Designed miniproteins, single chains, continued (3). Designs and how they scored, part 2

Each design is a single chain, and the fold is of that chain. pLDDT is the mean over its residues in the fold that is shown.

## One batch from the design tools (miniprotein)

Design m8036
Fold by ESMFold2-Fast:
Structure m8036 (fold): chain A 97 residues (1-97)
Amino acid sequence: SDEDFRKGIEALRAGDYKTAYKLLKKALDERKKEHGKGSVVYYAPFLAVSAYKLKKYQDAAYYGEFLSMEQIFGLPDLEVRKTALEILDNLEELKKK
């Protein structure tokens, strides 16, 4: 839901990565029911960053595959943007974990 997405982003900005991951994944699952698999792209940077911070490296790699440079540079938070770039740069290594 829009509320779960908003709360997930708030948790991410506060450094509460566990709550962020849970809420963003819930929001994605709800959106997939209405709009299909293409919805992943809109949640991918936030889910990739949250997973990476939680050391869920396979999940970070999965969502990292959906990242683009344009999407990363469009992210409002510098720390989120830095972590997304780190995931993109190390994507092949994360896949092997």
Scores: mean pLDDT 81

Design m8037
Fold by ESMFold2-Fast:
Structure m8037 (fold): chain A 112 residues (1-112)
Amino acid sequence: MAEEYAERAIEAVRAGDVEKALEYIDRLVRAIEEEIEKGDWEGVLRGAEGLHRIAVEATKLGYLEVAEKAIEGLERILRKAKEAGAPKEVILEIEILLGMSRIVLAVSKLSE
């Protein structure tokens, strides 16, 4: 489920459909939150990778609002994973994905 929302968000970004991209990001974040509640850390990491891919693609195409929404999603799931007592390796992976997403966006904002 989460992977499908990530692919749909990326398709929407590539089509220039910002509103649909934002909608699929919201659905993806909700799906990841349900996986956190279930303790499905493998699903959580796949979803986090999806948010990172959306942030990178949106940044590359100049849809900064979509990239920022995906980064907010990563921040939210990181907070919820910590609150739920996720394994330290899961937390570290999400922190790395969030850090990489933030760097890509920051570098893009400095390039004219």
Scores: mean pLDDT 87

Design m8038
Fold by ESMFold2-Fast:
Structure m8038 (fold): chain A 74 residues (1-74)
Amino acid sequence: SALLESAKQFVDLLADSVFAHGRRHNIPLEQVRATILALTEALARKERLSPEERAELLAYTQALVDERVAEEQA
């Protein structure tokens, strides 16, 4: 859906911002991950995504964060 695709794009921007903040303030990557996931769950609730769309958004976010964490550890 257009709403799910917009939410994914918002999560991309959110991840960039939270990872940048984490680097600037020496925040542990585990805490950066937890923050992004918590905010994504809040976004899914606010946008009233279906359970299926919420599951897809969370899976997308987990994959995105895993990739970014691997890049930061390289």
Scores: mean pLDDT 87

Design m8039
Fold by ESMFold2-Fast:
Structure m8039 (fold): chain A 77 residues (1-77)
Amino acid sequence: MKFVVGASGAGNAVYEAVKKGIKEADITVRGDSIAGGYGGAMAALFAAQSLKEKGLVEDAEIVEATEDYGVVRVKFK
């Protein structure tokens, strides 16, 4: 499943995927002119890693980063 969010919505997108029992989600985070897509992707990755420590996420990785957006792939348990 795919989500498209701003950086502030990244954590909520991960949480919604957990609530829906989704096995894998690609979260596309829109960059801004300062942080770019990599900055947004790092925010999503950090949220996913925090949930991994709680046993709700199996793995998370940045699969793409551009100046305009980043994509984080999250695998759920």
Scores: mean pLDDT 72

Design m8040
Fold by ESMFold2-Fast:
Structure m8040 (fold): chain A 90 residues (1-90)
Amino acid sequence: KKLDAEVLAAFAEIAAYLARQSAKTATPDQAKILNEAADHLRRGAAALSAGDYETAIEHLRKASQLFREAGDETLARIAENLAKEAEKLK
């Protein structure tokens, strides 16, 4: 099963949506980090759609790091897996 760039971009947008929803019930400090991670996921999705896979991977990995900092291991794993799938598109 292979995910192409548009499918990965769609998953990144869904993950960004979930991060913003999670931020609504988080502490103010965690919400700030979750919203920053969501922004990186959206920038990664835009880069995937533009065919800029290196930029996409950087944003997706930054999102994974931020999710770990916020304590959201599930979203961190999703962002890391999206970055790994984007590596296969190069």
Scores: mean pLDDT 87

Design m8041
Fold by ESMFold2-Fast:
Structure m8041 (fold): chain A 83 residues (1-83)
Amino acid sequence: LQKQIEEHRAQAEKYREEFEKYKKETDELDEKLKNDTSLSEKEKEELREQSRKKASSASAYAILHSGHLFDAELLERELRKKE
């Protein structure tokens, strides 16, 4: 049970790092779209598509992070009842 709690917390931390990575990449793309006046309409559309994909990945990792934290908390409560 303790090992499962540690595994869920490790997975949660990994997914938090992935979320932060994709969030940063999305913010960088949005900043470029906002400030780079030299971009063609085709380049803007390509950057918008990349931003959407990265934002989607960030959302997915945020959900996975929350899920593993929740599972770890449930297992910790179960472990405490056995102690």
Scores: mean pLDDT 81

Design m8042
Fold by ESMFold2-Fast:
Structure m8042 (fold): chain A 90 residues (1-90)
Amino acid sequence: MEEEKRRKAEERHKIARDVLVKEMEKEGIPKEIIDTYERAFEAAGVNLEEFQKLSDEFEKLIEKYKEKVEEAVRKAQEEVEAIVAEEEAK
């Protein structure tokens, strides 16, 4: 069932990525910066916690948007956790 685990991980990764992008747009972060963090999220795999650690390194390069990115990541984590909790409750 490695294929099933991979498929579920890919679906969760896609949801997490889409939620993160939406939250960054809501915070008014420019698309060019969002694209940079989206690439970092893909490099971190399917884990928003791993992405948050990677984002700390990118924040040193883009300090102007650090607080907005941190807030977007927090909101995205809460949204993804809510989606996962609903899936597990079924």
Scores: mean pLDDT 69

Design m8043
Fold by ESMFold2-Fast:
Order: sequence, then structure tokens, then C-alpha cells
Structure m8043 (fold): chain A 119 residues (1-119)
Amino acid sequence: RLREIAEKLAEMIKAGAAPEEVKRFAEPLGPLAALVAGIMAAQVAGDQEALARLEKEAAEIEEEILERLARGDRRIREAVLTLAYTEYLLKKEKGNKEEIEAAEKKLRELAEELGVEIE
């Protein structure tokens, strides 16, 4: 399930979907996933206005999200892994071998650290 969501997010971002559209698709994973997915879309699109707005919104919830992650909130851990897998998929399309291997290692290390597997 998380893998399928990450694959769809990566596909939408690659297709040039608007940051707000990508954010809405990620909303079921929680506000952190929605904002970070939108940020990824804004970065790929070069939309500096959307990027600034979404980064500001993310900063406003940062303390709450970090506290929930520290408490072992499964939803936050699953969101973080889904986003890391989305980044890995985006790097696979445009990244060189080193970038792909680095993103894959980051995803693997996050899965081990958070105690959640992406399948």
C-alpha cells in the first residue's frame, strides 16, 4: 500500500502535476506527507512561490511532527518512508548511478531506524 502511494506520487510529480494537486493526493497520509509531497512537486516544477508557501506551512507544524515521530507514531513513520521512497523513484529517473545508490541506501537506513517496512 505505501509503495503504491509512493509510486503514484512519483508518477504525478514526473508528469508535472501542480503542487496543490500532489499535496491533496498525499493528504490521507497526514499533513507532513501532504506538505512534503507538494514541496517535491514545487521543486521539480521550479515553482518558487509554491515552494516558499509550502515550506512555511511545514515549519508551522514541524515541532508537532517531530514530537510525534519521537513518540513512535506509526502514521508519521509510514509517511516518512513513503516520502523517502517517492524521492528514490524520482532519483531513479534523472539521477546517475551514485545518486540512485545513495537514495536507495537512505531509504533502507530509514526503514531500519523507523522500524517500518515498505512493501
Scores: mean pLDDT 76

Design m8044
Fold by ESMFold2-Fast:
Structure m8044 (fold): chain A 97 residues (1-97)
Amino acid sequence: SARQEEAAREVARYVAERVEEMLKEEDESKIAALGAGLALWVMATALEYDLTAEQVLRAINEIVPASLLTASLDGNGRVRLESPELGLVAVVTLPEP
């Protein structure tokens, strides 16, 4: 639906903003905390708007430059968020249909 498409786009924008914030941090513990907060926010938003892992992954890869971050599915259907500079940023478990 249009509401779900807009919610998925907002997730992608939020992810981009948080990764840009992480790239400015020099404290490893603070970077880890930002990643954990990102994962929780994406999970909560996906639950609120009934977003699937596939919808979130597609929106992120469409909107966010690959030089900043890419999204992929792991073997358990979770969304992996990986930055070329930071490595693994977050692993997000999303609702299944």
Scores: mean pLDDT 84

Design m8045
Fold by ESMFold2-Fast:
Formats: structure tokens, sequence, C-alpha cells
Structure m8045 (fold): chain A 86 residues (1-86)
């Protein structure tokens, strides 16, 4: 699943559905990057200043998790369509 998600992220980047910065954050999250590193990367993507607190790190982690779940659902929908057309 992790490798399939990374390939799908590359496909979305190529199509312009996500930014290069968003791709880097999501890829780092899939690689198990520390919360602090993810928060710093997220600041560059969103332009929002993340405070150096546990609550802000949890908030960023939840946002990244939600985005990854949405991308996972899109990947599953794509695989489902390919199965139906078979």
Amino acid sequence: MKEKLKEYLEELLKKGSISEEAYEVLKAALDGAPDEELAKMYEKVSGAKVKDTKEDYEYVKEIIKEILEQIKELLEEKEKKEKIEK
C-alpha cells in the first residue's frame, strides 16, 4: 500500500492535482518522518505559521492523515473502476 500511495502521489503531482511541496510533505509522512519535520514542511506548503507546541504538531499530523486517507480513497476508486472495466 505505501509504495502504491507514493506512485499515486507522483501521478497526482504530474497531473497538477497537488503541488510539489504538498507531494514532499505527504511522501515524508509515508516514510515516517518525525512530527517536527512534517510541521516545518507543512508551513512551507500552507504558508501558515505552525507553533512549536504538541497541539500544533498533533493538528498538522491529523491534517496530513486526512489528506492521505482522501488520496487512499481516490486510489481505491481508481482500482475499482479498473476492475469493473475488466
Scores: mean pLDDT 72

Design m8046
Fold by ESMFold2-Fast:
Structure m8046 (fold): chain A 68 residues (1-68)
Amino acid sequence: ADEAVARTQALAEAAARALRAGDRASAIELFGKILSPEQTARVAEAIAAGDTDTVQRLMLAAIAEAAR
C-alpha cells in the first residue's frame, strides 16, 4: 500500500513538474502510468483547456485508490 502510494505520488509530482515546464507531452505520458486510458484522455483535454482543477482532482483520486 505505502509503496504504491509513494510511486503514484512520485509520478504525479513528475507530471506536475513537466506541466510547469510547459512539457505537456511528458506530463500526459507520466499521468498515463497512474491513470486509465480514459482518465488520461480527460487529463489531456483538461490541460488543453487550462483546467488545472480537473487535473489535480484526477491525480488525487489515483493516489487515494493506490492507498488501498
Scores: mean pLDDT 77

Design m8047
Fold by ESMFold2-Fast:
Structure m8047 (fold): chain A 61 residues (1-61)
Amino acid sequence: MKKEKEEIIEQYKEALKNMLETPREDYDKTREENNKLGDEIQEKMTEEIRKELQKIIDEFG
């Protein structure tokens, strides 16, 4: 197979294998933790941007 095709297929197989071999409890826990972390990062970034914008507005009117 062409290298690009082989790499894509291999990554897909590894992802499926990990999903099938991982106990349901561990899979659900890891997924929930990753989702929470993503949400927290997004919320934190939005809050920081809002604070910076407010600071600029307060300084310049």
Scores: mean pLDDT 65

Design m8048
Fold by ESMFold2-Fast:
Structure m8048 (fold): chain A 109 residues (1-109)
Amino acid sequence: MSTTTVTGDFTGEATAEVTIKVTEGNTLVVGVLVTLAAPSDAAIEVEAETSDGEKLELVMNVRLDPTRYVAVFEKKVDKSGEVTVTVTARAAEPVTFASVTVVATQVPA
């Protein structure tokens, strides 16, 4: 399991990267917690991509409260090695992101 948290006052978008060693045949699972600096009803879009430019599948997203949003992504691991996942959070309306926490793990096939 690998974890990264970026904290600041990010307007428009916030990006965080996490690196994990993966094994072929396993499923990479990436959990994301996005926090806003102020309460907002704006729709939050979260994307996750590997260093190879492949997108992870969004399997769950939940608005916990007006300042917190959770997303979970999955990807089947096609080759063993080290992978970096870049997570980007955006909003359709002007918001300030306070933090993005990314947790990467893997589950056996």
Scores: mean pLDDT 82

Design m8049
Fold by ESMFold2-Fast:
Structure m8049 (fold): chain A 86 residues (1-86)
Amino acid sequence: TDVEKRVKELVAQKRYEDAIKLLKEEYPNDSAVHFKIAQLYFSAGNYKKAADIYKEIIENKGRQLVGKEVVELYYLKATYLAKKAE
């Protein structure tokens, strides 16, 4: 909960890399935060890293509250934007 509040604060300040680092440090082995980390990479404009993580989630299983179709949609968006960056 404190971590969640801090992540939201960092995101509001557009400090995406700090938010990603915090999530990785607090939940190093927790796949449940993978979608959130992917969303933060996407927000940071790192579409390649976001796409890679979305793909891992699709291959392993989507989060129950974030259905597989939602993760697949973000994967397609991230892959498209990554290719546009070339």
Scores: mean pLDDT 77

Design m8050
Fold by ESMFold2-Fast:
Structure m8050 (fold): chain A 60 residues (1-60)
Amino acid sequence: DMKQNEAIGQAGAALYAGDPEKALAILEEVFDREEAEELKRRLEAVIANGRAVVAEQRAA
C-alpha cells in the first residue's frame, strides 16, 4: 500500500529529526496502534544503528 509506505518514510524522517511523538502520530493515521508502535520501534533501531556508524566515522 503506497499510503502505508509513505507514512513509514515520513515517520522515519520525524524520528531522525528527534520527534518520536510526530512519528507515532503519522503511523497511527494509516496503521492501528499496535502496528504503529512496532513500526516505530523498528525504525528507531535502524536509525540508532545508522547514527552509531556515522558517530564512529566522525569521532574516530
Scores: mean pLDDT 74

Design m8051
Fold by ESMFold2-Fast:
Structure m8051 (fold): chain A 90 residues (1-90)
Amino acid sequence: VEEYIRRAREIVEERMPKWDPELQEELREALRELEELLRSSDPEEAEELLEQFERTLRSLDEDNVEELAKAAGLPVERVREMLERRRAER
């Protein structure tokens, strides 16, 4: 049980530095709910919960680029333009 909770925290902490404070707060709340579920779950169920949680965070990683740009006060359009310029280099 404690090992699964520690692994869940490590997964979140690995991604937190890339996220905004507001997103970090939502992650902490989600992590708390996950910890309660992990404490009540059997080992096999806990493994599946961790795997789904990690897959969900990976999907969100792509959206985080735009969220980070918004928090930094950068226009999303500017980030997109920079990417297009690199493609047009060829």
Scores: mean pLDDT 62

Design m8052
Fold by ESMFold2-Fast:
Structure m8052 (fold): chain A 83 residues (1-83)
Amino acid sequence: DEKKKKAEELREEVEKAKKEAEAALKAGKEGASLDDTIDELQAAAGRLMNAATEARKLGDKETAEEAEKAAKEAAEKMKELGA
């Protein structure tokens, strides 16, 4: 039960961090500062990497891979923006 609850909390954290990255990219396209967009993407990537590590510890390979992929995509977007 505790393991299942922790897995559900990690999935919610991954979804929240993914939405934060998407919101940062959208704000950047709509005229937010480049520095603010990069900072938000970096924060989201960090949260996704932490969630991936915790998911790996729980044996939740699917959540870990989703979080790792999202973190990589955020990092690639930061590089495209000149970070």
Scores: mean pLDDT 82

Design m8053
Fold by ESMFold2-Fast:
Structure m8053 (fold): chain A 70 residues (1-70)
Amino acid sequence: MTVWVPVDSRTLTMPDGSTLSYAINEDTTTKEKSAGLSYTGPSAEEVARKLAEQLKKEGVKSVVIVRVAP
């Protein structure tokens, strides 16, 4: 049975007051990582895109980005 566990989570506040929250989960069997990112504003959206590219380069298998309405 595959179980995903949280490995890292953070919330970042942008200078414009928009926020980016992310969580990285790991599959306990395969050791593959998956990340979810949520953002509220345009500055956080730009940072989310850059972070998603960085996470993919670091071996995160799946990255999902979600906009949260204010």
Scores: mean pLDDT 76

Design m8054
Fold by ESMFold2-Fast:
Structure m8054 (fold): chain A 75 residues (1-75)
Amino acid sequence: EKESIERLIEEMRKAGIEIEVNSLEELHLKLAELARERGIALSDEEAGSETKELIITLLEKLLGVSRSTARRLLA
C-alpha cells in the first residue's frame, strides 16, 4: 500500500539510505540495486520469490532486521 511504502522510505532514510519510489515494483528494483552494490547475494529460491516476499528478504539483508520486522515495515 502507498502508506506502507512511505513509512518504509522514512525508515530507510533513518538508516542512511535515501530512496524515492512510488510503487512496490520501483521499491523492489531500487532495493535490488542497493543489495548488488553492497555485495548482498540472493539464493535462487529467494530471487524467484514474488515481489512482496523478495522486498522483505532484501530489507532483512540491507537493514539487518528480522523477517517479522521487515514484514511489519511493509505491512
Scores: mean pLDDT 74

Design m8055
Fold by ESMFold2-Fast:
Structure m8055 (fold): chain A 55 residues (1-55)
Amino acid sequence: MVPPAPKLSPEASEAAGEVAAKLRGIGDSLDAALKAGRFEAPFVELPPVPAIQAE
């Protein structure tokens, strides 16, 4: 199915690719930190975050 929305410019598409690559690198770093044993109790009930206006 052909997308109805306007396509991204080549520049925007390239920038999105760069952002995705950086996010993947950050994810790998976080995974490495977690594998280093930085765990907390997985089933600890934290106080609920009060509703906040996201402006």
Scores: mean pLDDT 60

Design m8056
Fold by ESMFold2-Fast:
Structure m8056 (fold): chain A 81 residues (1-81)
Amino acid sequence: EENDKFAEELKKLASDPEATIKKWNERLIELLEKLDPELAEALRKLVAENPMTTLDEVLEIMAENLSEEEVTEIFRKIAEL
């Protein structure tokens, strides 16, 4: 059921990718700022320069620094509010 909220965010990404990616990236950066402020700042700069074309880079950086479970938990928190 928490997975359903993540699925809804993915549907929003398909229907309005710019707004959805911006929302996800802002929330992700806020969460990372408490966990790893250097990584959060790097992602903020990357997203500001190329919000749409850097999505794969953002995911790659997350995968390098966070476990699959942590990535899932972050997206769950973004979806749940």
Scores: mean pLDDT 65

Design m8057
Fold by ESMFold2-Fast:
Structure m8057 (fold): chain A 72 residues (1-72)
Amino acid sequence: DDEVQQLLAQLDEAIKNKAPMSQIREIARQLIKQRALQELAYVLTSRKVFSGEEVKELLLELGAVTKEELEA
């Protein structure tokens, strides 16, 4: 999906450029809408900006997953 690839490139560039967290959250929200959760988590962890736990917290905050889904 070209839209997902473009959003992932925008996310990676924002992280490299130390963009505000609000900008990173906005791109992440769009990736969540495209159901690209694994790709989003991979980019966030591979850049060593966030741990796996921090990524889970971000996804929970953005409504991509529920607390119950994470505990199951």
Scores: mean pLDDT 72

Design m8058
Fold by ESMFold2-Fast:
Structure m8058 (fold): chain A 63 residues (1-63)
Amino acid sequence: ATEAGKAGLEGVRAGLAGDGAALGAGMSHLSTAIKAMKEGKADEEGRKAAEEALALLQRAGVG
């Protein structure tokens, strides 16, 4: 959960900087982190990382 959220954030940051493969991987990890949050399995750190990744995607006009 924590690692999925952090990996999602890193992938989104790299993807928005021009690495399309990192964006795809980051979105996959972000999906895993969101599922863990819905199931109550995410910790505070993983949740914050996933929320920051979503905010970055929203600012970039993705989602």
Scores: mean pLDDT 75

Design m8059
Fold by ESMFold2-Fast:
Structure m8059 (fold): chain A 85 residues (1-85)
Amino acid sequence: SMEEKYEEYLKQIDALVDQAKKKLDAAKTVAEASEIIRETGNQLAGILYKAGKDGLSIEQLKEMTEKVGKALREFFRKLGELEAS
């Protein structure tokens, strides 16, 4: 069902975000952290694209996009902390 697809995409986003946070916490350089953010950002964008193609509602897509945006802001915050250290 569409609801099951939505829940599955949210789980995929959460899993990618959790994995990226762990990788970022282990990163030693700005270059390493930047690559983690780039790769994760591309994967998250791919999920949003697939969700749109699967016909998820505008409201569901907006919620997913806001969730991804919050994660990316947190990643760039962590990058800034690493650069300052």
Scores: mean pLDDT 89

Design m8060
Fold by ESMFold2-Fast:
Structure m8060 (fold): chain A 87 residues (1-87)
Amino acid sequence: SLETYLKNFSKEEQDSIKKIIEEISKHKSLTAEQGIKIIDELGKNLSDELKQALKDAIRKTAELNGGVVSGKEASDAILAAASKVGE
């Protein structure tokens, strides 16, 4: 479950990450810039380190896929980046 990957974060950070993943997952495709905007709008309670890691994950995933990613690919990248920061 998402909670297993996010267990080391506060409840407020977990709720923000879940909202980011839910919103991004609704998109069939999005650019890095669109994903970053969602992170900035829904991630206000996230630490600067965590927020930067999520933005970097979106940028890297989009770069590897020619500038556009599916909501699923973007959500998976965010979850992996959040899990790594939470180690």
Scores: mean pLDDT 84

Design m8061
Fold by ESMFold2-Fast:
Structure m8061 (fold): chain A 66 residues (1-66)
Amino acid sequence: LLSPETSAEIMRVVREQEKKLIEENKISQQEWDDMLRGRGTPEQLKLYQEMLDEIARRIREVIDQS
């Protein structure tokens, strides 16, 4: 099981990546809601999947370094 410190770092990584995706692509709150529901454009859904893949990679690194 993950330590509280590792869990906090994972949550920080998730928030950082979501913020970067939103800010870099100028995504509105409505577009973000649509992406979360799988109703974004194909390009937005691809960006969302790439973000999830990056989060998964960084989480693995955090766990491996723990």
Scores: mean pLDDT 78

Design m8062
Fold by ESMFold2-Fast:
Structure m8062 (fold): chain A 64 residues (1-64)
Amino acid sequence: SDFEERLARAGKSASAYLAELEKQTGQPVSGSITPIDETHVRLTIRIGDEVIEEVLSIEELESL
C-alpha cells in the first residue's frame, strides 16, 4: 500500500521541521511519528523539558 511510502516521505519532512524548531528555540528538539490510522499520525515533539503532541494528516505532515 501507498501509506508506508508516504509515511517514509513524511518522516523526512518531519526531520527537517524538527531541525528548524531546534534553530528557532535554541533548545534540544526530538520527535517521533506514531500512525493512528491510514490517514493520520501523532507527532510527538520534545523541546527541552516540554512535550507537545499533535494529530496531523499524512498530507499535512508531508507539507512541513
Scores: mean pLDDT 78

Design m8063
Fold by ESMFold2-Fast:
Structure m8063 (fold): chain A 74 residues (1-74)
Amino acid sequence: SMEEARRAAEEAREAAARYAEAVAQGPQAAVAATGAALRAIGSIIHAALEGDREAAEEGAAAAREAGLDVEPLA
């Protein structure tokens, strides 16, 4: 349970790294990436407190998809 939450948090860290690159590219991309990352982190924290691993995994997946979607190719 907590190990799944940890894995989801690690995926969120990767999304945060992409966010750092987006910040370097400009404020509009940075705003979108920040919003997605904050939502994912909030979901992971909430799921960890409640012990809901599915919610933590969904949060991490959503952050990755949102990060990809805000890229110039999406």
Scores: mean pLDDT 61

Design m8064
Fold by ESMFold2-Fast:
Structure m8064 (fold): chain A 81 residues (1-81)
Amino acid sequence: SEADELLAEAERLIEELRELRERALEQGMYDLAKELDGIIKMLEAVRRTLESAPTPANLARMRDLIEATRRKIEEVREKLE
């Protein structure tokens, strides 16, 4: 289902964000690491909501968050070399 695909993608993005957060911490970029922690927490919360209630509104929220997260990951990768 679309919900299952979005849940799998969210889990993959959470893993990528955890790796980027660790790199940010290694480089002393504490504000960036905190921002990435916030995004991880948001993805985990939206994922739990979607698992319990795969409504059109919750599917749309997850799609929007995934798109925003992908853009943020690209931006962060450029900053981390």
Scores: mean pLDDT 89

Design m8065
Fold by ESMFold2-Fast:
Structure m8065 (fold): chain A 80 residues (1-80)
Amino acid sequence: KKELEEWVEKQLKELEAVPEEEREEKTRELQIEGLELGVEYVRAHPEEVMAELGISAAELEADVAAARAAVEAARAERAA
């Protein structure tokens, strides 16, 4: 969780340095990357995430599958 928070803070600072014209596109890229990092973190630390959220392994797998589907949909939309 802290690693994701540090990543978000770093990206927000980098985004402030991006020209206004490129900011919207950069923000979309960061949203997709953030979702991918979130999924990877959950897969690396499933027991910790389950304990923090109070959910079962089955619920965690469903949430990960939904997040992965959202990433794929966002990437496909950008490619179109």
Scores: mean pLDDT 72

Design m8066
Fold by ESMFold2-Fast:
Structure m8066 (fold): chain A 78 residues (1-78)
Amino acid sequence: MEELRERLERLRREADDLLSQAQSLGNSDAISLVTMARMYLNLAEMNLKMENYEGARRHIEEAERYLRQAQSLLQQAQ
């Protein structure tokens, strides 16, 4: 499922960028949210390798929620 792989790769890049930003600002709440997102992205990758596309999609959606929360916190801190 190419769509899910592209989405996963994009979100991993966003997570790395947000983590760097959160660390530079010392925002522990944002760091925790990005760490949770990265956990779900790792679960999504495992599900893709197992051809569990439904599980992968759910984990990607959960990761996106955590990344959007982290992004919101970082925008308010800036």
Scores: mean pLDDT 85

Design m8067
Fold by ESMFold2-Fast:
Structure m8067 (fold): chain A 69 residues (1-69)
Amino acid sequence: SVEEAARRMAEHAIRGDPEAAAEALQKGTGVSPETARQAGDAILETYKEHGPEGAREAARVAAQGLARS
C-alpha cells in the first residue's frame, strides 16, 4: 500500500539509508527508480532539518502525491 511504502521509506531515511528508502517507495508506488531516489534524498534532508516526525510526514505526503499522479 502507499501508506506502507511511506512508512518504510521514512524508516530507511531516518536510519541514513536513502537508497533503501527509494527502493521501498518504488516497490510501493511503481514510480521510476530516478523519481524514487529523488524522493528518498528529499526525505533524508527533511529528517536532517526537522527530525523523525518531519521525515514521516514528508514521506506520507510524497507517497500519496506520487501514487495519484
Scores: mean pLDDT 78

Design m8068
Fold by ESMFold2-Fast:
Structure m8068 (fold): chain A 72 residues (1-72)
Amino acid sequence: SYVDRALEGSPEEAYRAAREAVTSGDWLGATSLSFLAIVLREEGDTEKADAILRGLREGLAERKAADPSLKL
């Protein structure tokens, strides 16, 4: 899962996993990752928490830019 990739990987992998969760439409994974970011901040892992939040934000921006209605 994207959550497992974020937990087991580097901050860069956590960023990529979060971005892919949003761009693939895995909203359950994206929601779980947002919760994980809160937990990681409490644990002091701010680098990984920030990476997840950045991935989620950029994934949402990509989905807005790739709106299928703009191609129709």
Scores: mean pLDDT 80

Design m8069
Fold by ESMFold2-Fast:
Structure m8069 (fold): chain A 95 residues (1-95)
Amino acid sequence: SSLGEEIDKVSDEIIELAKATGNPDLIETAEQISHLLHQAYIAAERGQSGIARGLLGDVFTLIEGAKLLLPEDKEVLEEMRKKVEEISDLIEKYI
């Protein structure tokens, strides 16, 4: 689906942002974000709006926690957050 393609694109962009820093902790965080976004999409496709919203909330919680633990990468994490906000809005329109 077009939404699935947008999620794949944003996931790839987030992972590439993390890889550009050379920080393995950021790369792991980006991979976790990607996994949660795909799970939120699957939940949304199944009409599980509460689960989808919970998973999106988990993504934002993960990013905020990562900003606290990786303050030197805060700007990259903020860019990731903006990309997640765009996808979150699309998923919300889907459910």
Scores: mean pLDDT 88

Design m8070
Fold by ESMFold2-Fast:
Structure m8070 (fold): chain A 69 residues (1-69)
Amino acid sequence: GNAEAAAHLKKALEALEAGDAEEAKRHVRQAYEVGTGGLKLGAREALEAVEAGDLEMAKRIVESALRHS
């Protein structure tokens, strides 16, 4: 559910701050799988940014998704 998705996005944000792209990708992927609506869309966009190697963009997307959910 969205509470679980938000918890995964918070862990993804911690991983992104630590520069751990693989851990961030794991948590963003889990947020995408369990989330709905804006949290699912934010998780999808963050996953694409992490896969592209743009960790700063991924961080901004995750922060935005958490603020607006």
Scores: mean pLDDT 85

